# Designed miniproteins, single chains, continued (3), part 27

Each design is a single chain, and the fold is of that chain. pLDDT is the mean over its residues in the fold that is shown.

## One batch from the design tools (miniprotein)

Design m8911
Fold by ESMFold2-Fast:
Structure m8911 (fold): chain A 67 residues (1-67)
Amino acid sequence: LSEKSRELIRRIAEAMGVTEEDVLERLKKALSGSPVVREAAIRDFAEASGLSEEDVRQLIEDVEKEL
């Protein structure tokens, strides 16, 4: 994962009161869905975490590259 993505994951984890590992698992779940499910998950996750859809999409791309 890029340094920027790791920093965002850390901030999300702190904001949501979960571990960085939990955030990674949630992003991984979004990757496991169909394109339609992935887009819905990105939107829902952004809304729940307070991030922009662009930030969430970038995180998912970085997680995908590490898979």
Scores: mean pLDDT 74

Design m8912
Fold by ESMFold2-Fast:
Structure m8912 (fold): chain A 65 residues (1-65)
Amino acid sequence: SAMEEAAALAEQAAALGAKRLSELYGQPATAEAEALSDTEARITITVGDLVLELVLSVEQLKRGL
């Protein structure tokens, strides 16, 4: 389904973001992804005391942000 596609894309982006931030900060990063609709998803990345929250469209996720 479109919502499952949104969730999968968001999970991939979240995992990549967590990996990059973990490497940049030299410490473990965790990421969560949630499909909000067929067209939007929320990604939350935590590294130490820092929390980053992004709301991205499926169109943006498909472009490889």
Scores: mean pLDDT 84

Design m8913
Fold by ESMFold2-Fast:
Structure m8913 (fold): chain A 86 residues (1-86)
Amino acid sequence: SAEAQLVVENGYPALLEDARILAKEKGYSEEAAERAARATAEYAGKNFPIWKKAGVSSEEFQQRALEVLERELERAAEELRRKEEE
């Protein structure tokens, strides 16, 4: 839906900055940060209508998004490392 796309577009810049900070702290690449932020924004956009109907608070939504971001950052870093081993 258009609303889900707006959540992705509006959330991506903030998630990207958070991902870049985490990536620098962990020694991961900027590409890993970009992939993690994009994956997290897409996840949040898809789940926003479901969570809204379930009565999830804005604070809980943000917490869930940050947990997904940390998980996706680790995944992206591992995938990029494996690709370089080819």
Scores: mean pLDDT 76

Design m8914
Fold by ESMFold2-Fast:
Structure m8914 (fold): chain A 111 residues (1-111)
Amino acid sequence: SLIEKAEELASKGAQAIEEKDYKTAGEYYKKAAELLLSIDPTSPRAAHYYRLAGEAYIKAKDYKKAAEAYRKAAEAYEKLAKESKDPVLKRAAEAMAEEARRKAEEAEAKA
């Protein structure tokens, strides 16, 4: 299953965080997010994994990749918000998109 593959990649990302290999963690989380989006373009898990990739790249001091990952997280959350019918989920996705946009701008300033 592609979903199982994405979860395996995310698990490897978490393991890399434990090992303080933040660059590798960012790559695994990014691949997990890309795979989930190929299945469901509105996947909230994909948006979350892009955010985790951004956080990992910040710890790796790879600010360019962090900005790219946070921008992709923001885009995924924005799409989720636009397509959400539940007002609570819509507002949560909008808030997460705004936070991801802000973090992307902060990372770009450090690059």
Scores: mean pLDDT 90

Design m8915
Fold by ESMFold2-Fast:
Structure m8915 (fold): chain A 61 residues (1-61)
Amino acid sequence: SDEEMLETLERIVKLADKLSLEQQKGALETARGYLARAPPELQPRFQELVDELEKKLKEKS
């Protein structure tokens, strides 16, 4: 479900500091894929998670 995907991404964001650069890039690609398919009511929540992953990736790069 969309809610399960959100929960999974929220966990990934929380654990991002423990992920390699390659794993973080993979997670970001997955998050962007979910955002593209998310229903309108969940788009803002998925967007926040994508933004957080992009921020963490930029800080690590």
Scores: mean pLDDT 78

Design m8916
Fold by ESMFold2-Fast:
Structure m8916 (fold): chain A 63 residues (1-63)
Amino acid sequence: SARELARRLALRGIALILRGIGIGLDAALAQGRLDAWDPLAVPEARALIEAGRALLDLADLLA
C-alpha cells in the first residue's frame, strides 16, 4: 500500500541521514575539529543526507 511504502521510505531516509551525520562526525573527530564541523562539507556525508532528505520528501508526498 502507499502507506506502507511511505513508512518504508521515511525509515530509510532517516537511516541515511543518521549514517551521513555519523560519517561527518567521524571525519571531524579524526581531524580534531568539532568546533566548526559541517557534515554537508564532507562529500560522502552530504550525499547520504541529501538522499535521505529526498526519501523523506517522497514519503510525505505518498502519505
Scores: mean pLDDT 83

Design m8917
Fold by ESMFold2-Fast:
Structure m8917 (fold): chain A 55 residues (1-55)
Amino acid sequence: MRSGAEFLEELRGLEVSEEEIETFVAMLRKMGASDELIARYRAVLEEARRRAAEA
């Protein structure tokens, strides 16, 4: 991954479940990520899940 933006683009393409989103959020919190950063990643993952559900 070349940057955070590249990583977020990859996350948008993932077919992730709600359980996977919660697991990822828990991991970020354990790694010391801020609530703001966690919220941003959750939003991206929820968007990816929504797109997968539309297809």
Scores: mean pLDDT 69

Design m8918
Fold by ESMFold2-Fast:
Structure m8918 (fold): chain A 85 residues (1-85)
Amino acid sequence: STEEEKREEIAKKLAEELEEALKWDDEKLKEALMTSLGIKEEDISKEKLEGLREALKKQLEGAKNMDPEKGNAEAEKAIEEGLKK
């Protein structure tokens, strides 16, 4: 279905972006989050950005160790925690 195709495209794009995003500074990372995930800038604090960087690092590490599901789950959790509890 279209939704499943979209999901696969997003997953692949996200995986490729993880390596680049991990190298970004806080300003670039905020911009990417606002653009790609629709997160409001006012909801992105420096502390949450650091948590996100750790999540991205975990997700990338999981992919390298052939355990991307664990990395992805941790990344998603960090992002949601940044938006709400």
Scores: mean pLDDT 65

Design m8919
Fold by ESMFold2-Fast:
Structure m8919 (fold): chain A 72 residues (1-72)
Amino acid sequence: SPAKFIEKLGEAVAEVLEKEGRTEEAKKVLEHFKKASQKMAAGDLDGMAIHLQKGTSLAPGEVLREGLRRAI
């Protein structure tokens, strides 16, 4: 499901950040992707988009790309 994919992606991005020693950013990314997943499951697409934007803004593009590669 899309909600499960969002959750998996957030976990993968957070794992990459933790390996780089960016533990506080990893925690915040995980919380935002978890909230986005919950909003998606509830049919709140606007809430999902807001939390995805907040989560992705905390990670560099290369970390997001690696997270996506691992989540697929």
Scores: mean pLDDT 88

Design m8920
Fold by ESMFold2-Fast:
Structure m8920 (fold): chain A 100 residues (1-100)
Amino acid sequence: DLRELLRKAAELVGLPLTDEQIDEAISLYEKLKDSPVVKELTPAELLLFLAFYIKNNRNVTDEEIEKLLRDFYGDGLSEEERQRLVEALKKIKEEVDKIL
């Protein structure tokens, strides 16, 4: 259940989401899930980022993306892995902006 997966991820990072924001994130996920740009992301990572991006009116900085990843993984990511995920999420941001 994508909705439950997103709610659990959002709770972990302290990101309050409305049902409308959850529905928009899932809709965008369904449009992007088969795209090459999402291959290096888990469903939870992609859903969480999409919800975060929607909640912030599609206005997020690289520092805010890095903070989201720190809140989600804690010390579980290497600096190199975090940089790779930031770059992947920046590409997702560009793809979302083309769809919306």
Scores: mean pLDDT 83

Design m8921
Fold by ESMFold2-Fast:
Parts: structure tokens; C-alpha cells; sequence
Structure m8921 (fold): chain A 88 residues (1-88)
């Protein structure tokens, strides 16, 4: 992940572990991780703080998990998490 700070990498790793803890299968874990990283990186590109990027990643994991941890749920969750943090 070129262009990420050490703090960004640490926060992404925290989100990856949170996703693994919620997932029942490796495939579900990958989908939740994808949602979290997507939301995190989108807010980073927009210049949001590390705390706001972490919040979006956690929200994406939660929303994707509540919707069955499918690829489609993960994509929608990332989009919604980014919108909610931006609208705050």
C-alpha cells in the first residue's frame, strides 16, 4: 500500500482484525475487510482525519455484516459509511 503512513497501516490492520472477528468464514472476512479498506481509503483521498477514516471503516464493517457479508453488501456498506461520515 504505497502512499500510506504508518498510522494509516496500523488503523487498516485494526479494521482487518475487527472484520475477522465478526466473520464466520474467510470469504465473509475478505468482504468485510474490503468494505472497511474501501471506506478508509476514500476518506483518506478526501483529506479526512485518521479518526474519521477509522470510524468509516468500522461503520462499513458493521453495515456489511448486518446485511449478510456478501460482496454486494460490502460495496453498499462502504458507499453508505463514506456518505454518513462526510455528512457529519
Amino acid sequence: MSGLSEEDVELINELIEEARKLADTPEQAANLQGAAVDAFLRLKELGFSPEEMREAGRLAIKLAHERGSTPEAAQRAADEAVERVKAR
Scores: mean pLDDT 84

Design m8922
Fold by ESMFold2-Fast:
Structure m8922 (fold): chain A 90 residues (1-90)
Amino acid sequence: MERAEELYRELLEELERLAREGHAETAEALRRYVERAREILEELGDYERLAALLEGVLDLIREGRLELALVVAGLWVVAAETEKEIEERK
């Protein structure tokens, strides 16, 4: 829990930096994807996957690999939605 909360705070700080550097649209898209995946993973209690998502996206942002960060964040939303659907069908 504490690790995921810390990573989420760091991510919000990096998204704010990206917006100030002229990447506001990319920062907004990343925020929406991460918030959606976070909502689902927290609901499922899957804090290990949430921490992995946050750490991976944060690293890509820090490396300036913004297109890959968007792809990875989007894939995490799809993975989280799929896990939720599987759980709901049980």
Scores: mean pLDDT 82

Design m8923
Fold by ESMFold2-Fast:
Structure m8923 (fold): chain A 95 residues (1-95)
Amino acid sequence: DEEKEKLLKEAKEKESLAASYYTAAKILEIGKETQEEIYKRRAEEARKRGDEEKARELEEEGRRIVEELERAAEEAREKAEEYEKEAEKLRKEYE
């Protein structure tokens, strides 16, 4: 059945896309943790030099970057879940 083979192929493609987006989300989560540590350290160093204004600027910049990475990771997870559900539906139609 050519139609069943097409469903299985589409399911596998969606599964591959889901896996890619889950991987992207994990990379973004690691990036978030890394940026949080970097900006915290930079702000602490600025404070030790007596530069409170620069410390606040770095804390605000770090917060923005972390929030952007959090949103990107969540969007990637949502897209992964969407493709996973599409793949499950296609596999159920194949069965």
Scores: mean pLDDT 88

Design m8924
Fold by ESMFold2-Fast:
Structure m8924 (fold): chain A 80 residues (1-80)
Amino acid sequence: MVEALERHREELERRAEEVAKTLSPDNAQRLREALARAVDSLERAIEAIQKGDSKAVLEALAEYRAALDEMERIVAEAEA
């Protein structure tokens, strides 16, 4: 399971890098900031799982989802 999350993180970072190349510098910066929050949230979720803290896991996953939604919004706004 940890290997799957690490692979997912790597794929997310690679995809975001490719998208950032098509954006303006300002929008690329916003996308990188949202990506950093998504990565941090995944790392906190892994740590919470290892500690057995179910509430912290749910909070970290909610932050992760919010960061993904922010990334989608940035891309959609940049394409408009």
Scores: mean pLDDT 80

Design m8925
Fold by ESMFold2-Fast:
Structure m8925 (fold): chain A 75 residues (1-75)
Amino acid sequence: MSSRFEKFADNILKSDEETAVVGISVIKSVAETDKSMSKDDIDSAIKALKYIYEKTKDERVKKLSKDAIKVLEKK
């Protein structure tokens, strides 16, 4: 569990919709393209995205978080 991913989740939840969408899209892109992610990084990212999914009221942010979780779980 990484303090950086916890801060990332808090920052996304405090951000406007467009900034949050961009932030989650970057994480999803890294998850799809970076084959070097450690298991700890994958687990920490999934926990952060699940926290965002549970706390966000924005449907776009929720959908992107769910999509990113699925990509990370496929690894």
Scores: mean pLDDT 77

Design m8926
Fold by ESMFold2-Fast:
Structure m8926 (fold): chain A 99 residues (1-99)
Amino acid sequence: MKELKEKAEEALKKGDLDTAKTLIVEIYNLGGLKEAGELYVKLAELDPENAVELLGTAANLYYEAGDYKKAAEAYQKALSLEPNNEVLKKNLKILQEKI
């Protein structure tokens, strides 16, 4: 786990988004839900065209991990990019009822 996370962070630092995506999926498959969510948030900062989708994925991973606060933060960040996205508003509202 730690070695895969370090490799994913290095790929992000180098701008190698394809390698980063592959490593994040490997982390997820090993049960690293929070680690994968954190890395998707970092990936979204480097991939602005796909940022909303990547932040939504991060929020879902945090939700699966039971980290409702970080899931809400990821949805809020996605909504800051697309304020009128009704799906994100609905998901955030449902999540806030669990916090």
Scores: mean pLDDT 84

Design m8927
Fold by ESMFold2-Fast:
Structure m8927 (fold): chain A 70 residues (1-70)
Amino acid sequence: QELIGAYLKLGQVELAATEMEKLVLQVADKEPVVNSFLMELAVLGYDDLVEKAALPFKQKDYLGAVKALR
């Protein structure tokens, strides 16, 4: 989780998304974890990337939402 935040602050969204995929596969409740990640992207100004992930997230395709970011 801290590693993901560090990648986002460095602008390395693809690396952050890759680490997020690993995290999503390991957690039972995926929705709040992916939602938190998308909110962090929005706060950092990656609104276009959040928009790309919105449709898979709405469809409960949490892995697909993260994959849309790379």
Scores: mean pLDDT 79

Design m8928
Fold by ESMFold2-Fast:
Structure m8928 (fold): chain A 82 residues (1-82)
Amino acid sequence: GIVDEAINNAKKGLKLASQGNLIDALAALGDAHDLLSKVIGPDELNSFLSDVLSKKGLTASTIEGLQAAAEALISVAEKVSS
């Protein structure tokens, strides 16, 4: 389903970010974001992601930021699945 596809894309993004492939990581996380936005709405998802990154002092332009965003997307998708 759409949530499982979002989890798969977020996990792919996490792996790519860990390998230093920021461009492909961002693309995979963007796909996960688009899929989850159809379930919980883009405003709620963006607010949650911005809060997670801000609390950690991270941005989506770094490996650490993309990893944090990926973990946040996985967490949201798993919560919606239950």
Scores: mean pLDDT 83

Design m8929
Fold by ESMFold2-Fast:
Structure m8929 (fold): chain A 64 residues (1-64)
Amino acid sequence: EKLVEFVIEEAKKLGVTLSREAAELLVKEIGENIEELIEAVKELAKKRKYITEKDVKEYLEKKK
């Protein structure tokens, strides 16, 4: 829960909005590695100003 809020705030600092579902999926799939979470948010921010769960899922598929 606190990591979900952290990820949403990091996205706001980059000028983008993460949906709560998107943030929850990032935390679930990446885990508690803060550096990896920040990297994922930065990569997603390059493509969209509003990031959804679907955008996160597509990002994670490409990282496999």
Scores: mean pLDDT 79

Design m8930
Fold by ESMFold2-Fast:
Structure m8930 (fold): chain A 80 residues (1-80)
Amino acid sequence: MSPAERLAAANLARATDPGVLTLVRTLLAELRDPRASPAEREEATRQLLTIDRGLREGLSEDEILARVQAVREEAQRERE
């Protein structure tokens, strides 16, 4: 199990909100997809770190999802 997969497992154990749980499962699937590029794996890892910080800070589902969306938009600008 990679460090990123261990982080995803920790997020699944901490998260209780359905939207956050669904997002973590999606990111874990991306990390495990053999077709995923290194850039896609790094982006999934950044999103998982954002979720981990939000859960540790006690943020709401909406606040966590908004922070993840901001990270996704920043990564998309880097690919332009």
Scores: mean pLDDT 81

Design m8931
Fold by ESMFold2-Fast:
Structure m8931 (fold): chain A 70 residues (1-70)
Amino acid sequence: PAPPAEVVALTRALSRAFPEYADLIERTALAAVLAGELDPAAVGARIVEALSRHDPEAAARARELIEALL
């Protein structure tokens, strides 16, 4: 089964905005979907959590972008 279109769109937008973290963003989104998470807001929250462990400023910007997209 394919991931939900909204989750795919969110993941692509975040990867384009943060190309230095594209692999982390994609791996985090895939892990969330494989765990049964279908809500793009919840997937976004997991991506922000992962980013905050590496770059708190990027995490804050990702949260703002997610709020603008959802």
Scores: mean pLDDT 83

Design m8932
Fold by ESMFold2-Fast:
Structure m8932 (fold): chain A 76 residues (1-76)
Amino acid sequence: LSEEERKELEELAEKAKEALMERKEEIMKELGLSEEEVEEAIEEAGERLLKELEKIAEEKGIEAAKEKGEQAIKEA
C-alpha cells in the first residue's frame, strides 16, 4: 500500500465510525448497552474495519478495499 492509499482507507474507516456515532442513541436502545459500551464498540469496529481494508487492499487491490469500505459506511 502507498501512503495515499492507506490514508484513503483510514478515511473510509473514520466515515464508518462517524455514521455509527450518529446512530449511537439508536444502537444503545436496540442492544440495551450504555453510551460508553457503544462508543467503545464503535472504536473497536473502526480499528477492525481498517485492518480488514488494508488486508483486502494487499490481497485483492485498493479498488476492492474501497468498495468494502463504502459498503461498511452504507451498512452503518
Scores: mean pLDDT 82

Design m8933
Fold by ESMFold2-Fast:
Structure m8933 (fold): chain A 96 residues (1-96)
Amino acid sequence: SAEERAARILEAQLREMLNITEEDPDEFLEKALEYAATQSDEMLRMTVALLVTYVLLSLDKEKAKKAIEKVVEFLESLGLDDYAEQIRELAKRHFE
């Protein structure tokens, strides 16, 4: 599908930009969040937005929900509670 193709292109772009080689989705997510934590606030937010888009397009509902909770917990750990809530609402709308 067009969504599957877009997801694959986005994954390849993220892997290249973040220099991530882990093929396992959980390990990929952990490495991407570790990288995001080293970035400026603007770049961190952009990296998280791209990761959330990738997760919602590429993973099944149960795996995507777990990945989104990890992203939310990561953002809350950085004190970005408002952004964490925005990500929760985005995911909720996507799964409806």
Scores: mean pLDDT 79

Design m8934
Fold by ESMFold2-Fast:
Structure m8934 (fold): chain A 60 residues (1-60)
Amino acid sequence: SLQDQIEQLEAQRKQLQDSLDAHIRALRAQGRTDEAQRLEDVKRQRLEQLDKEIEKLRES
């Protein structure tokens, strides 16, 4: 169903956010600030894409 698709995307979004946040924290703890900043940008772009897909499904 449409609801199942939305729930799957929301689960993927949460997993992606949690994994990237953990990686960013690890990079910052290691002093790898430039890599952490690049990963923050990747995170923002990927989450924005997923949010747009979820919104489109909710509006359908």
Scores: mean pLDDT 88

Design m8935
Fold by ESMFold2-Fast:
Structure m8935 (fold): chain A 82 residues (1-82)
Amino acid sequence: MEERARRAAEEAWRLYQEDKVAGFRVVVRFVVEGSEEEVRYFARYMAELVKESRDLGEAAALSLRRTGFEEEARYLEEALRE
């Protein structure tokens, strides 16, 4: 569960460096299709990666908020404030 979330976050970050849309697609897909536990781990790993990419972080936070993961969205938004 944690490993799947971590791999998704790393894949989104890697793809975002080459293709912003592909990176965003991985984020949205995982947030929509993942379990609550997986999405929680995903937000944690994503927060580590978005320090240099506010666009990807904002897209992830919006996707989390729209799917009902308000707490995880706030956590990621706080990481973006650094």
Scores: mean pLDDT 72

Design m8936
Fold by ESMFold2-Fast:
Parts: structure tokens; sequence; C-alpha cells
Structure m8936 (fold): chain A 82 residues (1-82)
């Protein structure tokens, strides 16, 4: 099952991204609970974008890209406020 294999791959990458971002946010001075929640939201949005791109759904991929950009802007704004 090619789709199942790709979903598992993207999920693993999303988990690695979440853990890396959480660590970066904590090191920058963000409280651990806030860092974990924000990193989880970003990783989830990233996973959604990857799934849409894999499916060839250009409209869904564009929407997911905008959602991810908004979350990344929130990360940058929160880091700048620390």
Amino acid sequence: DERKKKIKEFLKEAEEYRERLRRELVEAGMPEQEAELLATRVASAWFGKKMAEYAGDKEAAALATEELKALQAEVEARLAAL
C-alpha cells in the first residue's frame, strides 16, 4: 500500500519536525508547554501540506501552504517577543 507507506513517512517527518521546533522554541526562552503546543500545531499543518501535495491536490496544497505560513509567522512573532 503505497499511500499507507507515504502517510507513515510524512507522519514520522512531522514528528521529527515537531520535536526539533519544540527544542528550538524552549532554547529561545519559550515555556515548555507553549513550545510543545505551538510545535504540534506547526507540525500538523506541515503534515497536511505534504499530504495534499502527495495527492496532487493543488487547491488543498495552496490552502495548507497559507495555513502553515500563518503559523510560521506566529512562531517568528513569538520568538521576537521573547
Scores: mean pLDDT 86

Design m8937
Fold by ESMFold2-Fast:
Structure m8937 (fold): chain A 77 residues (1-77)
Amino acid sequence: GPEDHRRAARLAAESAIEAAKNGDYEKAVQLGETAHRLAEAAGLPEASRAMREFIEAAKNGDYEKAVELARKARELA
């Protein structure tokens, strides 16, 4: 249900933060896409948007910005 999606989105965002801190581009993008989809399924549009912006920041190599966006998404989930 939505609560399960919220918890999963939060955990995926936490994992995306760790991947981004480690410079693991492939893992950060994959986990970011998972968190984005789970946040959308949970009815959390602001968290979903933050994870979409996280994916773009990670693709651009801006991991500092990506970490900030994923932390915001985690707090919103």
Scores: mean pLDDT 81

Design m8938
Fold by ESMFold2-Fast:
Structure m8938 (fold): chain A 61 residues (1-61)
Amino acid sequence: HMSLGEAIGRAIATALNAEGSDEEIYEKAKQTLIDMGVDEKTAERLAKAAVEFARLARELD
């Protein structure tokens, strides 16, 4: 029972804790979501959004 909000939160946490290039962070977030049972299409969209959010957070801090 994973809500959309929970999936987004986990994707953001994964992206914030990952190191490497944007594409490496994206792939780690996507794989984390898929491993947690999120379908591939949703995982791609959430991972993309999480990477964008993590980049903004890192640039501001």
Scores: mean pLDDT 78

Design m8939
Fold by ESMFold2-Fast:
Structure m8939 (fold): chain A 62 residues (1-62)
Amino acid sequence: VGPVDKTSADGYYVEKDGVIYRFKSDKVEDGDIVEVEPTSEIKTENGRKVVDAKLVKVLGKI
């Protein structure tokens, strides 16, 4: 669970506890509060911990 902080070429992401959770959705905007579930192993990309995730639920819209 966390806010959608920024968009990228891979869609959207949220950052929590130093890990970036990347996911794709056509139902989410910057600032939305979402729940995501990791679908891959954590990998290091540009010095950051990144994991692919899926959108589980939108908790709040901005």
Scores: mean pLDDT 69

Design m8940
Fold by ESMFold2-Fast:
Parts: structure tokens; C-alpha cells; sequence
Structure m8940 (fold): chain A 103 residues (1-103)
């Protein structure tokens, strides 16, 4: 429903804020935990999304999982690069939710 999609948008916005805070505090374990929770929420969205939107939702999930893998292998990545990747994922998620809300 539109109300569920709007609630998910608000939840993802709060999680993005927490992710940026974790990155800024060098709390990579918390950053990974937040991204794993984001992946879980997007997996739930994928199961409910119309077939035409599933590839776009899956692409965001893949980017989240790639970022998790990157942080596990490269915990000393410069913060500005981590923030750029977080922003890109957040932007992609918003674009997908906006398309779903307009459908």
C-alpha cells in the first residue's frame, strides 16, 4: 500500500542517518549491521513488488550487499568514499520507492 511504502521510506531515511553516523564514528560493525537490516527490508519489499519493479529493487539489494562485502574486506576505506557509497544506495532506494508509489 502507499502507506506501507511511505513508512518504509521514513525507516530507510532514519537508517541512512544512522549509517552515516556509524561511518563518521569509525563504527564499521554498526555500519555493516545497519546495511544488513536495510538488505532485509529491501528483500521484504522485493517479495511484494510488482514483477516490472523487481529488477530495480534487486539492483539496490545487490549494491547494499556489495557495500557490506567491501566494508568486511576493506574496513579502513576512507570515510568520504564510504559516505558516497551510502548516499548512492540511499538515492537508488528512494528512486525505486518513488516509482512504486506512482504506479
Amino acid sequence: SPAELEALRQQLDEMYRQLVDAINNNDIDSAISILEQVSGLLQELLTRAPPEFQPAVQAVIDDVNAFIDHLKKNPNTPKYIMRMRAMAIHTEAHLVLDQLLKA
Scores: mean pLDDT 89

Design m8941
Fold by ESMFold2-Fast:
Structure m8941 (fold): chain A 119 residues (1-119)
Amino acid sequence: LKKYAVEFVKALIKGDYKKAAKSLKEMEKIDVKKALQLLAPPLHLMITTGDIETVIETLEKVVELLPDSELAYLLLGHAYMKAGKYKKAVKVYEEGLKKNPDSERLKEQLRVAKTLASS
């Protein structure tokens, strides 16, 4: 799991969306909850201190490659939320939930995003 998380972060920094998607898919097969725990800190750091648009563009491509991935939608939605793009986050979480209707994580994040989008 940690090996794939490191590979994902390096790929994301370089904009290598194909390698990012490959690493993400391997992490999702192992443990989605642990993957989120490993990926959230470096993703938040990249979003807050780095080129937020490059991170978002790479994650958008990852979602295109992995349209059924709960983890991919959660990460892209988080990037939009951090960027203040709440309406885009709502759409991403809604799409993710259509593909993963039992995801409590996506339901919770959608509720938060809708509240912020309507303020």
Scores: mean pLDDT 78

Design m8942
Fold by ESMFold2-Fast:
Structure m8942 (fold): chain A 88 residues (1-88)
Amino acid sequence: MLSEEELQAAIDAFEADLQALKSEVQKLVAERGSLDEEVKQQYLQGLARGEEELEQLEKQAEGYPELQARIERLRAEVAALREELEAL
């Protein structure tokens, strides 16, 4: 089981990676540099792995309501990005 500091660091890292991914997707879409089906599938697979990681973090965040709230928000952001990618 992770400590509170380790759990917070893992959540911070996840949030940073997700924001970087959002920026990358926005640039690719803006350039219309054709999000190839292969690239789109790679992003979707990455998001699926992220969802599994968030599920594991959620279990470890039991007893830390502020961290649970952050994980819930990240789950919503991952779901929104997935829906955006699937619509492309």
Scores: mean pLDDT 81

Design m8943
Fold by ESMFold2-Fast:
Structure m8943 (fold): chain A 56 residues (1-56)
Amino acid sequence: MIDDLLAEIQKRLEELQERSDRVTARLQMAQQGSPETAARLGREAADEVRRIAEEL
């Protein structure tokens, strides 16, 4: 049972890591982008971070 739980946690963390990496990439692009691109990417990043936090 513990091993099964650890496997589920590991799988979840791997998925969250990928999503976090995407959020980081979007935020970096927002820093170098136009105002409209920054606003769009910032909004998408905020939504993704909120989803990650609620799923964790």
Scores: mean pLDDT 75

Design m8944
Fold by ESMFold2-Fast:
Structure m8944 (fold): chain A 56 residues (1-56)
Amino acid sequence: SLDEEFRRRLLEVAEEYWAKLDANPGASDEEISDLHAEFRRRVQEVVAEYRARKAA
């Protein structure tokens, strides 16, 4: 279902974010901030796609 695809994509984005943090335990505050900004952007893209498909 569209809801199942949405949840799966959100989990994928979260898993990628955590994997990047785990790969760089010595990351600077700036690097962590950049990773967080990327994560937030990707979440918003998934939400926007979900809303667009739900409205169609």
Scores: mean pLDDT 84

Design m8945
Fold by ESMFold2-Fast:
Structure m8945 (fold): chain A 69 residues (1-69)
Amino acid sequence: SAELKAIIKEELKKILGLDDVSAEVAAHELTAFIEENRDLSEEELREKLRERGASEKVIEAAIRAYKKT
C-alpha cells in the first residue's frame, strides 16, 4: 500500500540516512516483498528479510510499518 511504503521510506531516511531516491526504491521493494509474503507469520517475514540481507533496524521498521496499516 502507499501508506506502508511512505512509512518505510521515512524510517529508512531516519535510521540509515538514505537519500530520497534510494529510500523510495528500498521502500518500494520492501513493500512489494511484504505484500507478496503477507500469508507468512511475522516471525517468518523477519527471517526472510534477514536472509535477503536486511539489517535488524530495517526489518523492525518494515514490520512496525506493516502493523500500522
Scores: mean pLDDT 77

Design m8946
Fold by ESMFold2-Fast:
Structure m8946 (fold): chain A 68 residues (1-68)
Amino acid sequence: MKMLSAGVAIQIVLEYARKDLSPEELEKLINKIKERGRVTPQELIDMLKEAGASPEAIEKVKEALDSV
């Protein structure tokens, strides 16, 4: 239940989910994270699902979130 900083959340998205997302959806997601400043792990997963990330990318993001 720790909040992620925008920088950490963006880094996880760029490392694990960028290949799954269009450049436009990726930019929108990054901007939403920046506007929030902090996100929960669940909020990040929900935003990735809304952006169209694959189940494989979501699983990789979950693994990364368990490590922070």
Scores: mean pLDDT 80

